# Designed miniproteins, single chains, continued (2), part 61

Each design is a single chain, and the fold is of that chain. pLDDT is the mean over its residues in the fold that is shown.

## One batch from the design tools (miniprotein)

Design m6102
Fold by ESMFold2-Fast:
Structure m6102 (fold): chain A 75 residues (1-75)
Amino acid sequence: MDLEELRESLRGRRFDSFTDLGTGAGLRAVEYAHALRPDGRLVGIESSRLFVEAARERMREEGVEDRTELIHEGA
């Protein structure tokens, strides 16, 4: 997915909360987190432990880890 197109489509949108199923390594989840309102929350669900770890690191790098909850679901 083109991240620039995603950012453009989110322009002017603000979420009170967002749930991202199959968050992967967090590339799209970061853009959703940036579209949250100041008190908003993002919940990401991912079945791969390695992807959850990568997504957490990405959220930390982007400074949105305090607004995101990443849930590892699945063996």
Scores: mean pLDDT 72

Design m6103
Fold by ESMFold2-Fast:
Structure m6103 (fold): chain A 81 residues (1-81)
Amino acid sequence: MPAVPEVEVDPTASEAELVAAARARLAAVGREHGGDLEVLQATIERISEALRAAGIPEAVRERVDRALLAEFLRLAHQQAA
């Protein structure tokens, strides 16, 4: 399995802050790994697990997941084009 960087989750952060941090991390991983979709998918899974482990409410996690899926689809489209 591809190794992904540690994901830090601030359980006191606002929903908007968590979304922004998650998107920034996915974008950074995409730049570092040349848009490797397998690495991006592993990063999304790692972020989702970290949010759950930190006790982030389900509604907030759903919004973060939606934002990450949108960013993943954008990167996947760029890779295919």
Scores: mean pLDDT 74

Design m6104
Fold by ESMFold2-Fast:
Structure m6104 (fold): chain A 67 residues (1-67)
Amino acid sequence: SAQEAGRAAYDGALSGKDRKEAAEKAYDATLRAGNPRGAEAAYRGALKGKDRDEAAELASGANALAA
């Protein structure tokens, strides 16, 4: 579901050290959760964040819009 993919993106992003790594991990986590359309959105959304934690929030939100 979009909610599960969003949570996966959030949790994945939080395992990153910075915004860029968070975006990459959110992308991978979203793909593994079965939402390939959301993966690109999560990556782009995360890159708008100023740090890892904001990137995780933005990645999760972007998944909801792409589901």
Scores: mean pLDDT 78

Design m6105
Fold by ESMFold2-Fast:
Structure m6105 (fold): chain A 85 residues (1-85)
Amino acid sequence: SIDLNKVNLVILTSLVLEKLAQKENVDEKTLQQLAVLQAKMLSQNKPDEEIAKQLVKTYNKLAKTDHEFLTDPEKLKKLYKELSS
């Protein structure tokens, strides 16, 4: 099991987006584009909040959704658990 208390905002956001992609039947190419974007922004030492925000924005654009960008770790953990049920 993943210890959600030991992951940063970027990892927590990416985990939520992966679960949303499974639920929303999002194309594997979209997930590949998100992984590339995450790796690129991490390699550029961008702030975690900027990376997480861009992942949500890019997911929404590619998946045709309008999910809210969340910064509260407790809300993200709750959402991840709900999506994993």
Scores: mean pLDDT 84

Design m6106
Fold by ESMFold2-Fast:
Structure m6106 (fold): chain A 78 residues (1-78)
Amino acid sequence: MTAREFVVLLFELSAKYGSYEETRKKLDEYMKKEGITEEEAEIMLLQALLAVSEALARELLASDLETRNALLGEHIRA
């Protein structure tokens, strides 16, 4: 399995399950069946994410801040 194929699988699982915990469990089961270690999978993911672009990675981190702001109750009203 290539790093690109692995990242595509991650996006498909993330889109399907929506939560990090559920996606992580499903991915872990797949990796164990294919004989891919968690460390190898993390390295492939990091390499693929770095290859995308620094700007895109920064945008994804900015999106996380919006979720954190919502949890802090910064959404005053609709």
Scores: mean pLDDT 66

Design m6107
Fold by ESMFold2-Fast:
Structure m6107 (fold): chain A 89 residues (1-89)
Amino acid sequence: MEVQQKLEEIQKLYKEGMEILAKAFEKSGIPEAAKAALEGDYKTVKKEFEKLKPEQQEAVKLVLKALELIGTDYDLAKKLLEEAKKLIG
C-alpha cells in the first residue's frame, strides 16, 4: 500500500477508528476514556478496555486490530472498522 497517495484515506480511517472508540467508552459511561480515544491516546484506551461493557469490548477489539493493519492491509482494516460500527450502533 502506497502511504503517500492514500494519506488522506489513512487519516480518515484513523479518525473513524477514534470516533468508534469514543462511542464505545461513552456508551459504557467512561467519558474520560472517550476523550482520550478522540485525542489518539491508545495507551489510555487499552488501560480502560476492561471497564467497557462486554458488547462494546468486541467493537473496540476490531478497531484496535484495524488500526494495526491500516499500513499493511488497508482493505481488511476498513472492513474491521465497518464491522465495529455495526456492533456499536
Scores: mean pLDDT 78

Design m6108
Fold by ESMFold2-Fast:
Order: sequence, then structure tokens, then C-alpha cells
Structure m6108 (fold): chain A 69 residues (1-69)
Amino acid sequence: MENAEEAIKSLEEYLVKQGASPEGARAAARHAVEAGLKTNDSYKAAQAGIEAAREAGDEKAVEVLESFA
């Protein structure tokens, strides 16, 4: 989508406000938004974000995203 970067930025900012690291938040937001746009499935979007956050080592981003799954 043309506004995918805006959606990624909004989710990144939200995760950082919840205590995630900037790098973990960016990775989680990118993977979540891309999966959501590709699958049109909010659960799959959340799972993709959670896996990206875990790979980045950001436990806070994982915790926040698991609250939506």
C-alpha cells in the first residue's frame, strides 16, 4: 500500500511509547504491517511482529504485541 511506511511509523512510535527499543519497535512494526497487508489477517500481522521483536531481542515489544494476539 502507498501509505505502508506511515502505518509502520505509527506502530513504531506506539511501541516505543510502551517501552520498546527504537530498533526492536522498527523491526516489529515493519514485519507486522507487511504481513497484515499481504494476508489481511490481524493475527498473522501480530505474530510476524512478535517474531521480529524476538529476533531483535526486544522483550517489551514482544509483550506489547502479545497483548493484541
Scores: mean pLDDT 80

Design m6109
Fold by ESMFold2-Fast:
Structure m6109 (fold): chain A 74 residues (1-74)
Amino acid sequence: VKELEKKLWEALRAGDRETAIAYARELGEATGLTELAQKLVEALRAGDIAAAMEYLAQMARAINEKEKEKEEES
């Protein structure tokens, strides 16, 4: 999961939209954050990099929060 996040950020920084879209979909499937992944893909298709970066940041935060909650519940 963290590796997919890294690859997605690298693709975004490189301006590689197709690779970024592929990693966004894979990250959504791996994390269950399919709604955020779909919004990220739509932003990338529209060329709205600012929105895409915001959705990616939201996904990263949600993943980190889920990891914290699992530790607290244990």
Scores: mean pLDDT 75

Design m6110
Fold by ESMFold2-Fast:
Structure m6110 (fold): chain A 71 residues (1-71)
Amino acid sequence: MAEAERLGREVEAWLRSRGASPELAELAGRGAAELVAAQAAGASQAELDALEARTREALAPLVAALVAAKR
């Protein structure tokens, strides 16, 4: 619990320091925390893959907006 939450906060803070939007940083941090917590709880590889895919799908429109903004 505490380890996953700490990692999530570190990922969120790092992304914000790199210019990510608060929404993207928060989603990425939560996704990282959820993945670490699931792994620590003994989730199967299929469950971990599903969590990663779900997080990637949630982040895709925000990442696309950032890429478009660089044009």
Scores: mean pLDDT 76

Design m6111
Fold by ESMFold2-Fast:
Structure m6111 (fold): chain A 63 residues (1-63)
Amino acid sequence: SMELEREIDLAMVRMAVAVAELDEKPPSKEFAEKTLELAKKVDAPQSLLDKLEELLKQSLEAE
């Protein structure tokens, strides 16, 4: 069950990143932070973490 939950969370993180990358506006800081925290919790690939860190940076710069 824990492994299945991790895979579901990872899929949700991937979907969230894909949607955010297609949006013209940067995501909210809260969305970016929470998604990055979840990605780290589920040991997401570094490429996904890098994308989330970039999205977080964009959200902080937008204010």
Scores: mean pLDDT 80

Design m6112
Fold by ESMFold2-Fast:
Structure m6112 (fold): chain A 92 residues (1-92)
Amino acid sequence: KLVEILEKVLEILTELVEKAAEAEEKYKDDPEKLEEEHKKLAEEAKKKIEEATGLSFEEALELAREAREALRAAGETTPAEEKLRAAIQKYR
């Protein structure tokens, strides 16, 4: 089901947000190292999404978008969406 792909993508994005926030705190006085670390974290997240879904990154994001839109149209959400929102709210 498309919802399973959405949940996997959102879980990986939640981990990315947490790691990116740690990198911002660690490298707050070194913007060049922060940029490099963020790029590395983004590439690792992309690879994890491809491994978890068995799809290309672009395909996984497209299917996740479709699932997200379908859930929102139905007035529903997934636990992974709330987890991502909480991580963004905490670390932003």
Scores: mean pLDDT 81

Design m6113
Fold by ESMFold2-Fast:
Structure m6113 (fold): chain A 74 residues (1-74)
Amino acid sequence: SIEEELLEKMKELEELMLEAKEKGIPDEKIQEIMEKGQKAGEYYGKYLETGDKSDAEKAIEILDEAIELIKKEL
């Protein structure tokens, strides 16, 4: 389901963020990725309130962007 996909991507981002911090990726780069994570969380919050699938899809898009950004730093 879209909810399972969203939760899996949130977990992947958390794991990658921990790895990046352990590898000494600069805080400025971590902050850029965290800002995207916060934006994804905002859309997830909207989805929880409204049940609107488009908000969940937007959260997934932003999570994918954050995951892509952090992977290129690793």
Scores: mean pLDDT 83

Design m6114
Fold by ESMFold2-Fast:
Structure m6114 (fold): chain A 63 residues (1-63)
Amino acid sequence: MSLGESLRQRAVSSARQGDDETALSAGRRLAELGEYEEVRKAAEELEKLGHTELAEEMRKLAE
């Protein structure tokens, strides 16, 4: 598993546990690494899980 894939999984699992701060921290780390595709995938997964506001914040990191 790549570092980007690992951080995406961390973002989604943290959000599922109600830890939005850790989820956004993982998203910021992905953006710092230039892993914008993984940030977008995290946002899509979060939106499917009903975390719409967090998904929108995640998408902003890929801009």
Scores: mean pLDDT 83

Design m6115
Fold by ESMFold2-Fast:
Structure m6115 (fold): chain A 120 residues (1-120)
Amino acid sequence: SMEDVEEMEKIHQEIRKILGELRELFEEGKLTLEEAEEAKERIKELYKKMLEIAKKVASPELVEEFEKIVKEIEEKLEKALEALKKKDFESFKKYLVEIAELHFKLAQLIDELRKKLEEE
């Protein structure tokens, strides 16, 4: 339904906000490992919620595309956290950029889904 797609858009915006806050804390030298771990867990729960909605409204093929991108993001979140623990700040920044790019691809899939439902 359109309401389900609007919920996915809201979840996408909330994740983007968390990623932005994480980047800002890092750039200010204020990001703790505890805050980074908490942000990771919040992001993972939000993606889980997004996938549950996708399974209700999207085709199986589109669900598989969502799941693939989310799994890549989750892997990069784990790698980012490990880089942060090792004080490898260049790798941490690189993973945050790659996560943001993958997250933008999810926005494109949500927008395509919305347009298909608006045409019905």
Scores: mean pLDDT 89

Design m6116
Fold by ESMFold2-Fast:
Structure m6116 (fold): chain A 98 residues (1-98)
Amino acid sequence: KINLEGELRKLGITDEKKIKEIIEYYKVLAQSLGVEVDYDEKTGEATLKGKNVEKALELWEVIKYLIKNNKPLSLITQEDVLFLLNGGKAEEIIKKLS
């Protein structure tokens, strides 16, 4: 389990609407990796389901990097998602976006 809301709040995101938008964006992208993000609004926690959970965790690290550095999430491309699907690591994407 990942405390998605708690991690976003630690990165300075305090707006409930913005937190929900980021989590929805993550859910959509993780679905492209074959991973279901089962998010509980009551706890702020998500359970990741599927064979590519580690790849969805890599994706979440890229999202956290962009938020921390005040960069738009739209910088994550289809090529980046395919790179993760093929065993690529978050740090390679982050290096490109730095």
Scores: mean pLDDT 85

Design m6117
Fold by ESMFold2-Fast:
Structure m6117 (fold): chain A 58 residues (1-58)
Amino acid sequence: EIEKLRKEYEELGKKYREIAEQMSRSSPEEQKRLGKEGEEVLKRAHELKAKIEALEAA
């Protein structure tokens, strides 16, 4: 259970980095879209981290 969440967290971190790299070479309009995607990925990663910590405490 915790192992699966940790893997998802790592994959979200990788995805966030990929989005950031794409933004560096994108048009302003594309940067806005990618920025929203990045915010969603970051929010999900934060939620997963909280769940992992809660499960570790249980």
Scores: mean pLDDT 80

Design m6118
Fold by ESMFold2-Fast:
Structure m6118 (fold): chain A 90 residues (1-90)
Amino acid sequence: EVEERIRRLEKEMEELARQAEEYLEKNTEENRKKAAELAREGARLAREIAELYEKLDTPEAREEAERYRLGARALEAAAELLENGIEPLP
């Protein structure tokens, strides 16, 4: 149940990242705005994954939850940069 849901959400995040990268190949204001929207949705999925890992209640799962929460903050920061016309650096 929980692990299966995590797996599905991780695949959704991977697809969002792929779409964002495709938009950024043509670096226009409109495409940066679309990439920012995808980054914000990715942040939302990352938080949901973190909550699911916390429900597993193991030390390993808590460590993964922390990584996903950091990832969500990074994606939100990237979205703000993209909205301001700045391409976030890896």
Scores: mean pLDDT 83

Design m6119
Fold by ESMFold2-Fast:
Structure m6119 (fold): chain A 87 residues (1-87)
Amino acid sequence: MLEKLLYAANAVNKAALLLIEGGSVEDAAKIVKEAMERLDPETAKLLEVMAQNSAASIARVRPELAEKAEEFKKQAKEIAEEYLKKS
């Protein structure tokens, strides 16, 4: 249980750092997708919430990245919906 939550948190932090460092939304979303595929549905839902919160924080502290953060938020939600539909 704890290991899966830490894995989810690490994936979100890695995606957020990539976005802050000027990486693509597609690469950040890929990190989220790969992490979700290794998680149970309940932890995958938490990963989606963590990704949404991370995107909101990026938009708040780095307004110049607001559009990129919103696109990441959208892609993370779509990945979660697709994954949970298969569960």
Scores: mean pLDDT 82

Design m6120
Fold by ESMFold2-Fast:
Structure m6120 (fold): chain A 74 residues (1-74)
Amino acid sequence: MKVTKEEVDAIIEWLREKYGASDEDIERLKSLVGKTFSEVVKEIERLFPELTPIEITALMMLAVARVMEKDYPL
C-alpha cells in the first residue's frame, strides 16, 4: 500500500520532536507521499543511518496508529 500524507506527517512530527530532524530532511521526507512502505523505510534508513531497524519500524507503526486513531479508534 502507498504511504499517505497523514502517515508522512506523523513520521515528520516524531523525527522533528524526538530526533531533531533538520528542515532539509523534512523536505526530503515530504517527497515520500505516495511511495510504497518499503520505499519509505529505505529512504529513512538512507537519510537517518543512525536509526536502527527497530526504531524505523516503530516510526512506521506510530504513523499507521495515528492515522487509525483518527479514522478508527481502538
Scores: mean pLDDT 72

Design m6121
Fold by ESMFold2-Fast:
Structure m6121 (fold): chain A 72 residues (1-72)
Amino acid sequence: SPLDLLERDPSTRVAVAEEALKRVSGDDKYLVEGALYKETRVPSPEGRAVAPELAGLLGAGGSAMAVIESRL
């Protein structure tokens, strides 16, 4: 599952997130950033990378944001 990927290897999060970015495009990206901004006010490579991964894998729309926030 997406959450299992985040727990197994931190380096994997970045790689998977890069691929997920291709699924989460256009306006979806700012939606992902909005969720990350609530979690932290400072740009985080891990946070930014993880959010697109989860959003892309789960189909961002709201529930994915909650999952991202619970894991970050």
Scores: mean pLDDT 45

Design m6122
Fold by ESMFold2-Fast:
Structure m6122 (fold): chain A 95 residues (1-95)
Amino acid sequence: MDQLRQQYRDDVRRLADDVGREVTRLGGPVGGRSARGTLLNMEDTNQSLDVQENNVNSLVNSFRSMGYSDDVVARIRDLMLRGVAQLNRLREQLS
């Protein structure tokens, strides 16, 4: 249903904005924008959970390479993976 797909897109954007703000608080605006963008990719309902989790792992590895501390990277990774899990639960409602 177009209405359910629109609701899912709205939920993705809202969660991406919320997670982006939290990542900005933890590691600054560059990290926050990257985290937001990674979650916005979940508007593509054809991506598997493994692909989504690999995207998060690639992002947090880039943060480590940029000089983020291991504790900050771990907190961002947990936050991002919780976001991915929440959006996958919402995506199941489209099926």
Scores: mean pLDDT 81

Design m6123
Fold by ESMFold2-Fast:
Structure m6123 (fold): chain A 68 residues (1-68)
Amino acid sequence: SADEELERLAAELREALRALGASDAEVDTYVAIFRQEARRLLDEGRISVEEVREMHRRAIAGLREKLG
């Protein structure tokens, strides 16, 4: 389901941010923003779950290149 995929992506984002040295407060803030925005766009029918997954993949790759 979309909810299961969003939680999986949120968990992966949390791990990536922690690996890059983000504080617990920063991790919680960024994950909350991601979860809220992705759900809003999905509920409005503006993006698909597959598009969220692709955007997330690119974001994580970019974070690892810039900050790893």
Scores: mean pLDDT 77

Design m6124
Fold by ESMFold2-Fast:
Structure m6124 (fold): chain A 111 residues (1-111)
Amino acid sequence: SRVQEALRLLLDQFLKDPRLVQLFKEAYDKDPELFSEAVRAFALGRLEEAARLLEEILERHPDDGVAWALLALVYFLLGDEAKAEEYLAKADALDPLVAEAARAVIDALKA
């Protein structure tokens, strides 16, 4: 599935830059239960549920660049490229490294 390809591409980004692992750990530490549920929903291809959970995290933590980047990737997979670009811009303003990784995943999925 496209979700499995997105997960592989995201893992490739983590292997290229271990700073991404630390940034994702910090996002987890902000809201562990919701972050875990959002990541699980994403991994299972439950994209609408993943979007809802990430949006719930962002209501409490609007400065969470990782949550914005993951939300961008989710909306790209849902076919909403306009929202994906909007949310990538929010991620880039907060955390350019995470936004760059998410953009690399999206660009690879477009190819």
Scores: mean pLDDT 89

Design m6125
Fold by ESMFold2-Fast:
Structure m6125 (fold): chain A 67 residues (1-67)
Amino acid sequence: MVEAYVVYYRSEISEEELREAIEALGGELLGDAVDYGNFAYVRVRLPEEAIEELRALPGVAAVERAA
């Protein structure tokens, strides 16, 4: 099952690199990234099993279930 999450990431990973990683894990981006300066976030659809693998990526600060 795929669920909606919010991925918080920093400049060590680009939006393009993050998109490629999410797609490789069977997920997809649900919109454009929102940049807060020191970090950005993006809403994604992702299999639950892929969360820990995504969290292990350099530059990914947090992966949280979308409200």
Scores: mean pLDDT 78

Design m6126
Fold by ESMFold2-Fast:
Structure m6126 (fold): chain A 89 residues (1-89)
Amino acid sequence: SEADKLAKEGKYLEAAIKYVEKAINLLRQGKVDEAIDYLNKALEYAQKAGASEEAIEHLKRAIDLAKQGNYSEAVREALKALRILKKEA
């Protein structure tokens, strides 16, 4: 949808931001597999955008924590990544 349109337009950083926001909402709903898919898309597009290593590491930690079932910490790490990405936009 909106994030996919941004990615097709080469707006990789904005796409990554929208994918992280969607992943956080899915984690809060307990839709873990879908959230992990969106976090992986966010990671891909953040890397393509040349986002900071700090933002990339927070996204990787969010994915790992979500896979481990630690959803509260996964949301916290995703929010940290989101704050950094928004400052870089």
Scores: mean pLDDT 89

Design m6127
Fold by ESMFold2-Fast:
Structure m6127 (fold): chain A 70 residues (1-70)
Amino acid sequence: AAADAAAQARSGDLGAEKTPLAIEMVKLAEELVKNPSLTDEEKIRLLAEKTGISEEAARNVLLSVKDFEA
């Protein structure tokens, strides 16, 4: 059902229901942004790999954090 799909959307709803995971994702992105040894593509890949989100989602998070910190 559509409601079941929405309930299962943990990646999309992590910030609403699982704030600890959303916080961990953002903090990892902040740490990656601070690391000058990593390229943007490496940061995206590592964030996606470590948090289990898509590369598109990881890129969006990193861009938001990078722009905010800059």
Scores: mean pLDDT 65

Design m6128
Fold by ESMFold2-Fast:
Structure m6128 (fold): chain A 84 residues (1-84)
Amino acid sequence: TATEKVAELGRRLLALERPTEEEAREALLEAQRLAEGDLLGEVAVGVGEIGLGVAKASGLSGEEAARVAGRSLLRGAEGALSAR
């Protein structure tokens, strides 16, 4: 499903040794593209975007912000999958 692909993007971002903010933004854009028209997938992407925004507003480093984005995206997708 679209939501399963969004979860996989979150896992891939978290698997990076030193993820960058740019890699997190690219993952979120790809997740948005994959989730287009799928309500649960779009909600999961929104959670990932909020995670990145909050991390940056909190002054976290690029790597730390990217990890927050990846964890938020994955948690959002897993939550959406459990709602089915």
Scores: mean pLDDT 84

Design m6129
Fold by ESMFold2-Fast:
Structure m6129 (fold): chain A 64 residues (1-64)
Amino acid sequence: SDVDTLQQAIANLQDYIAQYQQQVAQNQNGDATDQMRAANYRAMISAAQTRIASLQAQVAAAQA
């Protein structure tokens, strides 16, 4: 179902956020290149969180 697809997408994004958080931790205290990489991962975390919120709203709408 569309709901199953949306729930799988949410779960995948949550897994990616965990991986991105690990990358931020590994890079945030490094050199300039590492700090830029950490900043990029922080932006990806923010974007993924926004996408999860949108997908959760779509799940709620599909179940109504």
Scores: mean pLDDT 90

Design m6130
Fold by ESMFold2-Fast:
Structure m6130 (fold): chain A 84 residues (1-84)
Amino acid sequence: GPTTLEEAVAALQSLLEKNKDNTELINKIELEMISGMLALGIPEEDIVRIKSSADVPAAAAVLEKYVGPEEATAFLNRLIETYS
Protein backbone atom coordinates (compact mmCIF):
# COMPACT_ATOMS: atom_id res chain seq x y z
CA GLY A 1 0.00 0.00 0.00
CA PRO A 2 1.00 3.69 -0.02
CA THR A 3 4.01 4.57 2.18
CA THR A 4 3.69 8.40 2.01
CA LEU A 5 0.76 10.75 2.63
CA GLU A 6 0.93 11.94 -1.02
CA GLU A 7 0.69 8.31 -2.26
CA ALA A 8 -2.22 7.57 0.13
CA VAL A 9 -4.10 10.69 -1.09
CA ALA A 10 -3.60 9.60 -4.74
CA ALA A 11 -4.70 6.01 -3.97
CA LEU A 12 -7.89 7.13 -2.15
CA GLN A 13 -8.71 9.60 -4.96
CA SER A 14 -8.28 6.74 -7.48
CA LEU A 15 -10.57 4.46 -5.39
CA LEU A 16 -13.27 7.16 -5.22
CA GLU A 17 -13.04 7.95 -8.99
CA LYS A 18 -13.20 4.21 -9.91
CA ASN A 19 -16.33 3.89 -7.71
CA LYS A 20 -17.93 7.31 -8.45
CA ASP A 21 -21.25 5.67 -9.50
CA ASN A 22 -21.34 3.52 -6.31
CA THR A 23 -23.13 6.02 -4.04
CA GLU A 24 -23.38 3.48 -1.15
CA LEU A 25 -19.59 2.91 -1.12
CA ILE A 26 -18.78 6.66 -1.39
CA ASN A 27 -21.15 7.39 1.53
CA LYS A 28 -19.57 4.61 3.65
CA ILE A 29 -16.06 5.98 3.00
CA GLU A 30 -17.18 9.55 3.86
CA LEU A 31 -18.90 8.41 7.11
CA GLU A 32 -15.86 6.32 8.16
CA MET A 33 -13.58 9.32 7.46
CA ILE A 34 -15.79 11.67 9.54
CA SER A 35 -16.22 9.20 12.45
CA GLY A 36 -12.50 8.36 12.43
CA MET A 37 -11.49 12.02 12.53
CA LEU A 38 -13.90 12.66 15.42
CA ALA A 39 -12.45 9.62 17.27
CA LEU A 40 -8.95 11.15 16.87
CA GLY A 41 -10.22 14.29 18.66
CA ILE A 42 -10.27 16.52 15.55
CA PRO A 43 -12.73 19.41 16.11
CA GLU A 44 -16.06 19.10 14.25
CA GLU A 45 -15.51 22.66 12.89
CA ASP A 46 -12.39 21.53 10.96
CA ILE A 47 -14.15 18.36 9.71
CA VAL A 48 -17.27 20.20 8.39
CA ARG A 49 -14.98 22.35 6.19
CA ILE A 50 -14.12 19.14 4.26
CA LYS A 51 -17.32 19.29 2.20
CA SER A 52 -16.88 16.20 -0.04
CA SER A 53 -14.92 12.95 -0.51
CA ALA A 54 -13.49 14.61 -3.65
CA ASP A 55 -11.51 16.95 -1.34
CA VAL A 56 -9.12 14.19 -0.13
CA PRO A 57 -6.13 16.63 -0.06
CA ALA A 58 -8.04 18.89 2.40
CA ALA A 59 -8.91 15.87 4.60
CA ALA A 60 -5.25 14.74 4.50
CA ALA A 61 -4.03 18.24 5.50
CA VAL A 62 -6.42 18.28 8.52
CA LEU A 63 -5.31 14.76 9.56
CA GLU A 64 -1.60 15.68 9.23
CA LYS A 65 -2.14 18.83 11.36
CA TYR A 66 -3.60 16.83 14.26
CA VAL A 67 -1.85 13.40 14.09
CA GLY A 68 1.20 13.98 11.84
CA PRO A 69 2.03 12.55 8.38
CA GLU A 70 2.71 8.92 9.46
CA GLU A 71 -0.61 8.49 11.34
CA ALA A 72 -2.48 10.45 8.62
CA THR A 73 -1.04 8.02 6.01
CA ALA A 74 -2.06 5.01 8.15
CA PHE A 75 -5.61 6.42 8.54
CA LEU A 76 -6.06 6.85 4.76
CA ASN A 77 -4.51 3.41 4.07
CA ARG A 78 -7.04 1.81 6.45
CA LEU A 79 -9.89 3.36 4.39
CA ILE A 80 -8.31 2.16 1.12
CA GLU A 81 -7.81 -1.40 2.48
CA THR A 82 -11.33 -1.55 3.99
CA TYR A 83 -13.19 -0.36 0.86
CA SER A 84 -11.00 -1.64 -2.02
Scores: mean pLDDT 80

Design m6131
Fold by ESMFold2-Fast:
Structure m6131 (fold): chain A 56 residues (1-56)
Amino acid sequence: DPALRAVELIIRGEVESVEDLAEKLGLTPEQLNALFRERFGVTPEDLLRGAREARA
């Protein structure tokens, strides 16, 4: 499941940007944004920002 893999990568701190995350999943940033809106109702940038703030 690409959506669950994306969340795992974000939580583990293995990605720093939407572009890096999309590349690791074999998706475009646009496809990744659509996937996140459909599955979680948020953008991948929102989750990345939240994860960075939690680690600060």
Scores: mean pLDDT 80

Design m6132
Fold by ESMFold2-Fast:
Structure m6132 (fold): chain A 100 residues (1-100)
Amino acid sequence: SAAEEAKKEFEKRLELIRYANYYFSHAFGSSKPEDRALAKEYLALLDKMWPAIQEVREKQGIDSLFDRMALVYPSLSPEDKKLLEELAEKGRKLLEEEKG
């Protein structure tokens, strides 16, 4: 159903946000310049998203930052979506390496 598809899309976006944040938390302390550059780009994206994220909290009463980011995600530019997807992929790989 359309409702089940919408729920799956939301959960997919939420998972992407969680993995991107997981990578960011590691990249911030990285000795690699490319990791620190991506962490800085993530912070700039978060700052750009912030007014929309705060509006979701005010109008919908949603407290979870990651849920609010997932709700704002569809409004992002293709370039900003690609950045989050790249960060999420790096986060997934880091988590797999730590669990293996």
Scores: mean pLDDT 84

Design m6133
Fold by ESMFold2-Fast:
Structure m6133 (fold): chain A 91 residues (1-91)
Amino acid sequence: MVVLEPSPELLAELEAVVREMVDELAALQAAGASAEERVAVVERARERLVEIMRRAGVPQEAIDHLRGVFDAFTDHLLANPDFDVRSLVVP
């Protein structure tokens, strides 16, 4: 089995992408942006996370799981355009 040893730099990079996504989604919600605009932010974050994970040698199974999570989140945003994404980040 291939051993995964994510560096602190990799974890920080992934966390930064998620933070930027949440901040941008919160700004769009405050501006009254459409669900489609919010979905575009989620899709950009998903693509960036997938590329970071691929570069780091993360198994395809884990990448596929992440894609499934983002697809479900996109579906949720389309169904609930007033959803407060900041609720996902509890300090």
Scores: mean pLDDT 72

Design m6134
Fold by ESMFold2-Fast:
Structure m6134 (fold): chain A 96 residues (1-96)
Amino acid sequence: MSLSQAQEALSNAKQAYEANPSAENALALAQAHLDLAKAYLESGNYEEAGIALHQAELAILRAQELGADEDVINSLRKELIDLSVEDLKRIVLSHY
């Protein structure tokens, strides 16, 4: 996914969630933040990737509060952890 496509998807997911803060829309928002983080990692924007991953974590927690399916939450959490480890490793290697 291109960075531009990920940014558009996030804008759409954010608008849907703000209009209707449902578990479904919170899950879509979490996925959009994870997709944006992946796009930033692929483009070497590790600091921006970290911000997107933090926003994804908040959206995952919100989806769980709203009663989202536990298997979906666990899948998103695994992706978040895997990407967070990669981002931190890249930041450390780039600056230290």
Scores: mean pLDDT 86

Design m6135
Fold by ESMFold2-Fast:
Structure m6135 (fold): chain A 88 residues (1-88)
Amino acid sequence: MLEEAFREAAEEYGVSPETVRRLALRYAAEASRAIAAATGVPELAPEDLLDPEALEALASTLTDEQKQKALEILAEQARALEEELRRL
């Protein structure tokens, strides 16, 4: 499933699936560190932030305040990823 998402994004932005995976993992790693710093939860594997099921499981363990902070960070990193992909 995740591999299919990378292939679809690669077709959309005219890049290789490997490029999408590399950039997505990089931005997910930044998001994981920022979420840990803002909420006090342990850093997640970047792959878990790219997996909708893992992300839903994480959300179920967060307070409303932590969830809001995490969503803001994820939105910021998603925008940065999209901008990077559009510039390639």
Scores: mean pLDDT 78

Design m6136
Fold by ESMFold2-Fast:
Structure m6136 (fold): chain A 74 residues (1-74)
Amino acid sequence: SSEELLEKMRELTKWAGEKIEKGGVKEEEVVKEMKEWIRKNLTPKQQERALVALDTAEKLREIGEEIDKELAER
């Protein structure tokens, strides 16, 4: 169910956040591990939803970084 997917994604996100917070690993490497876990452990429909959500979050982060860069340029 979507509730089961949400719970699994919450646990995966918590794991990833803790790993990033502890340091020693780049965010891009953690995201790579998250995507691999999704592809191995979720159904094709769940994978599509989860990967789209993750890709959207990454794109929004990249846009935010680009905006910050442009605002810093005098």
Scores: mean pLDDT 74

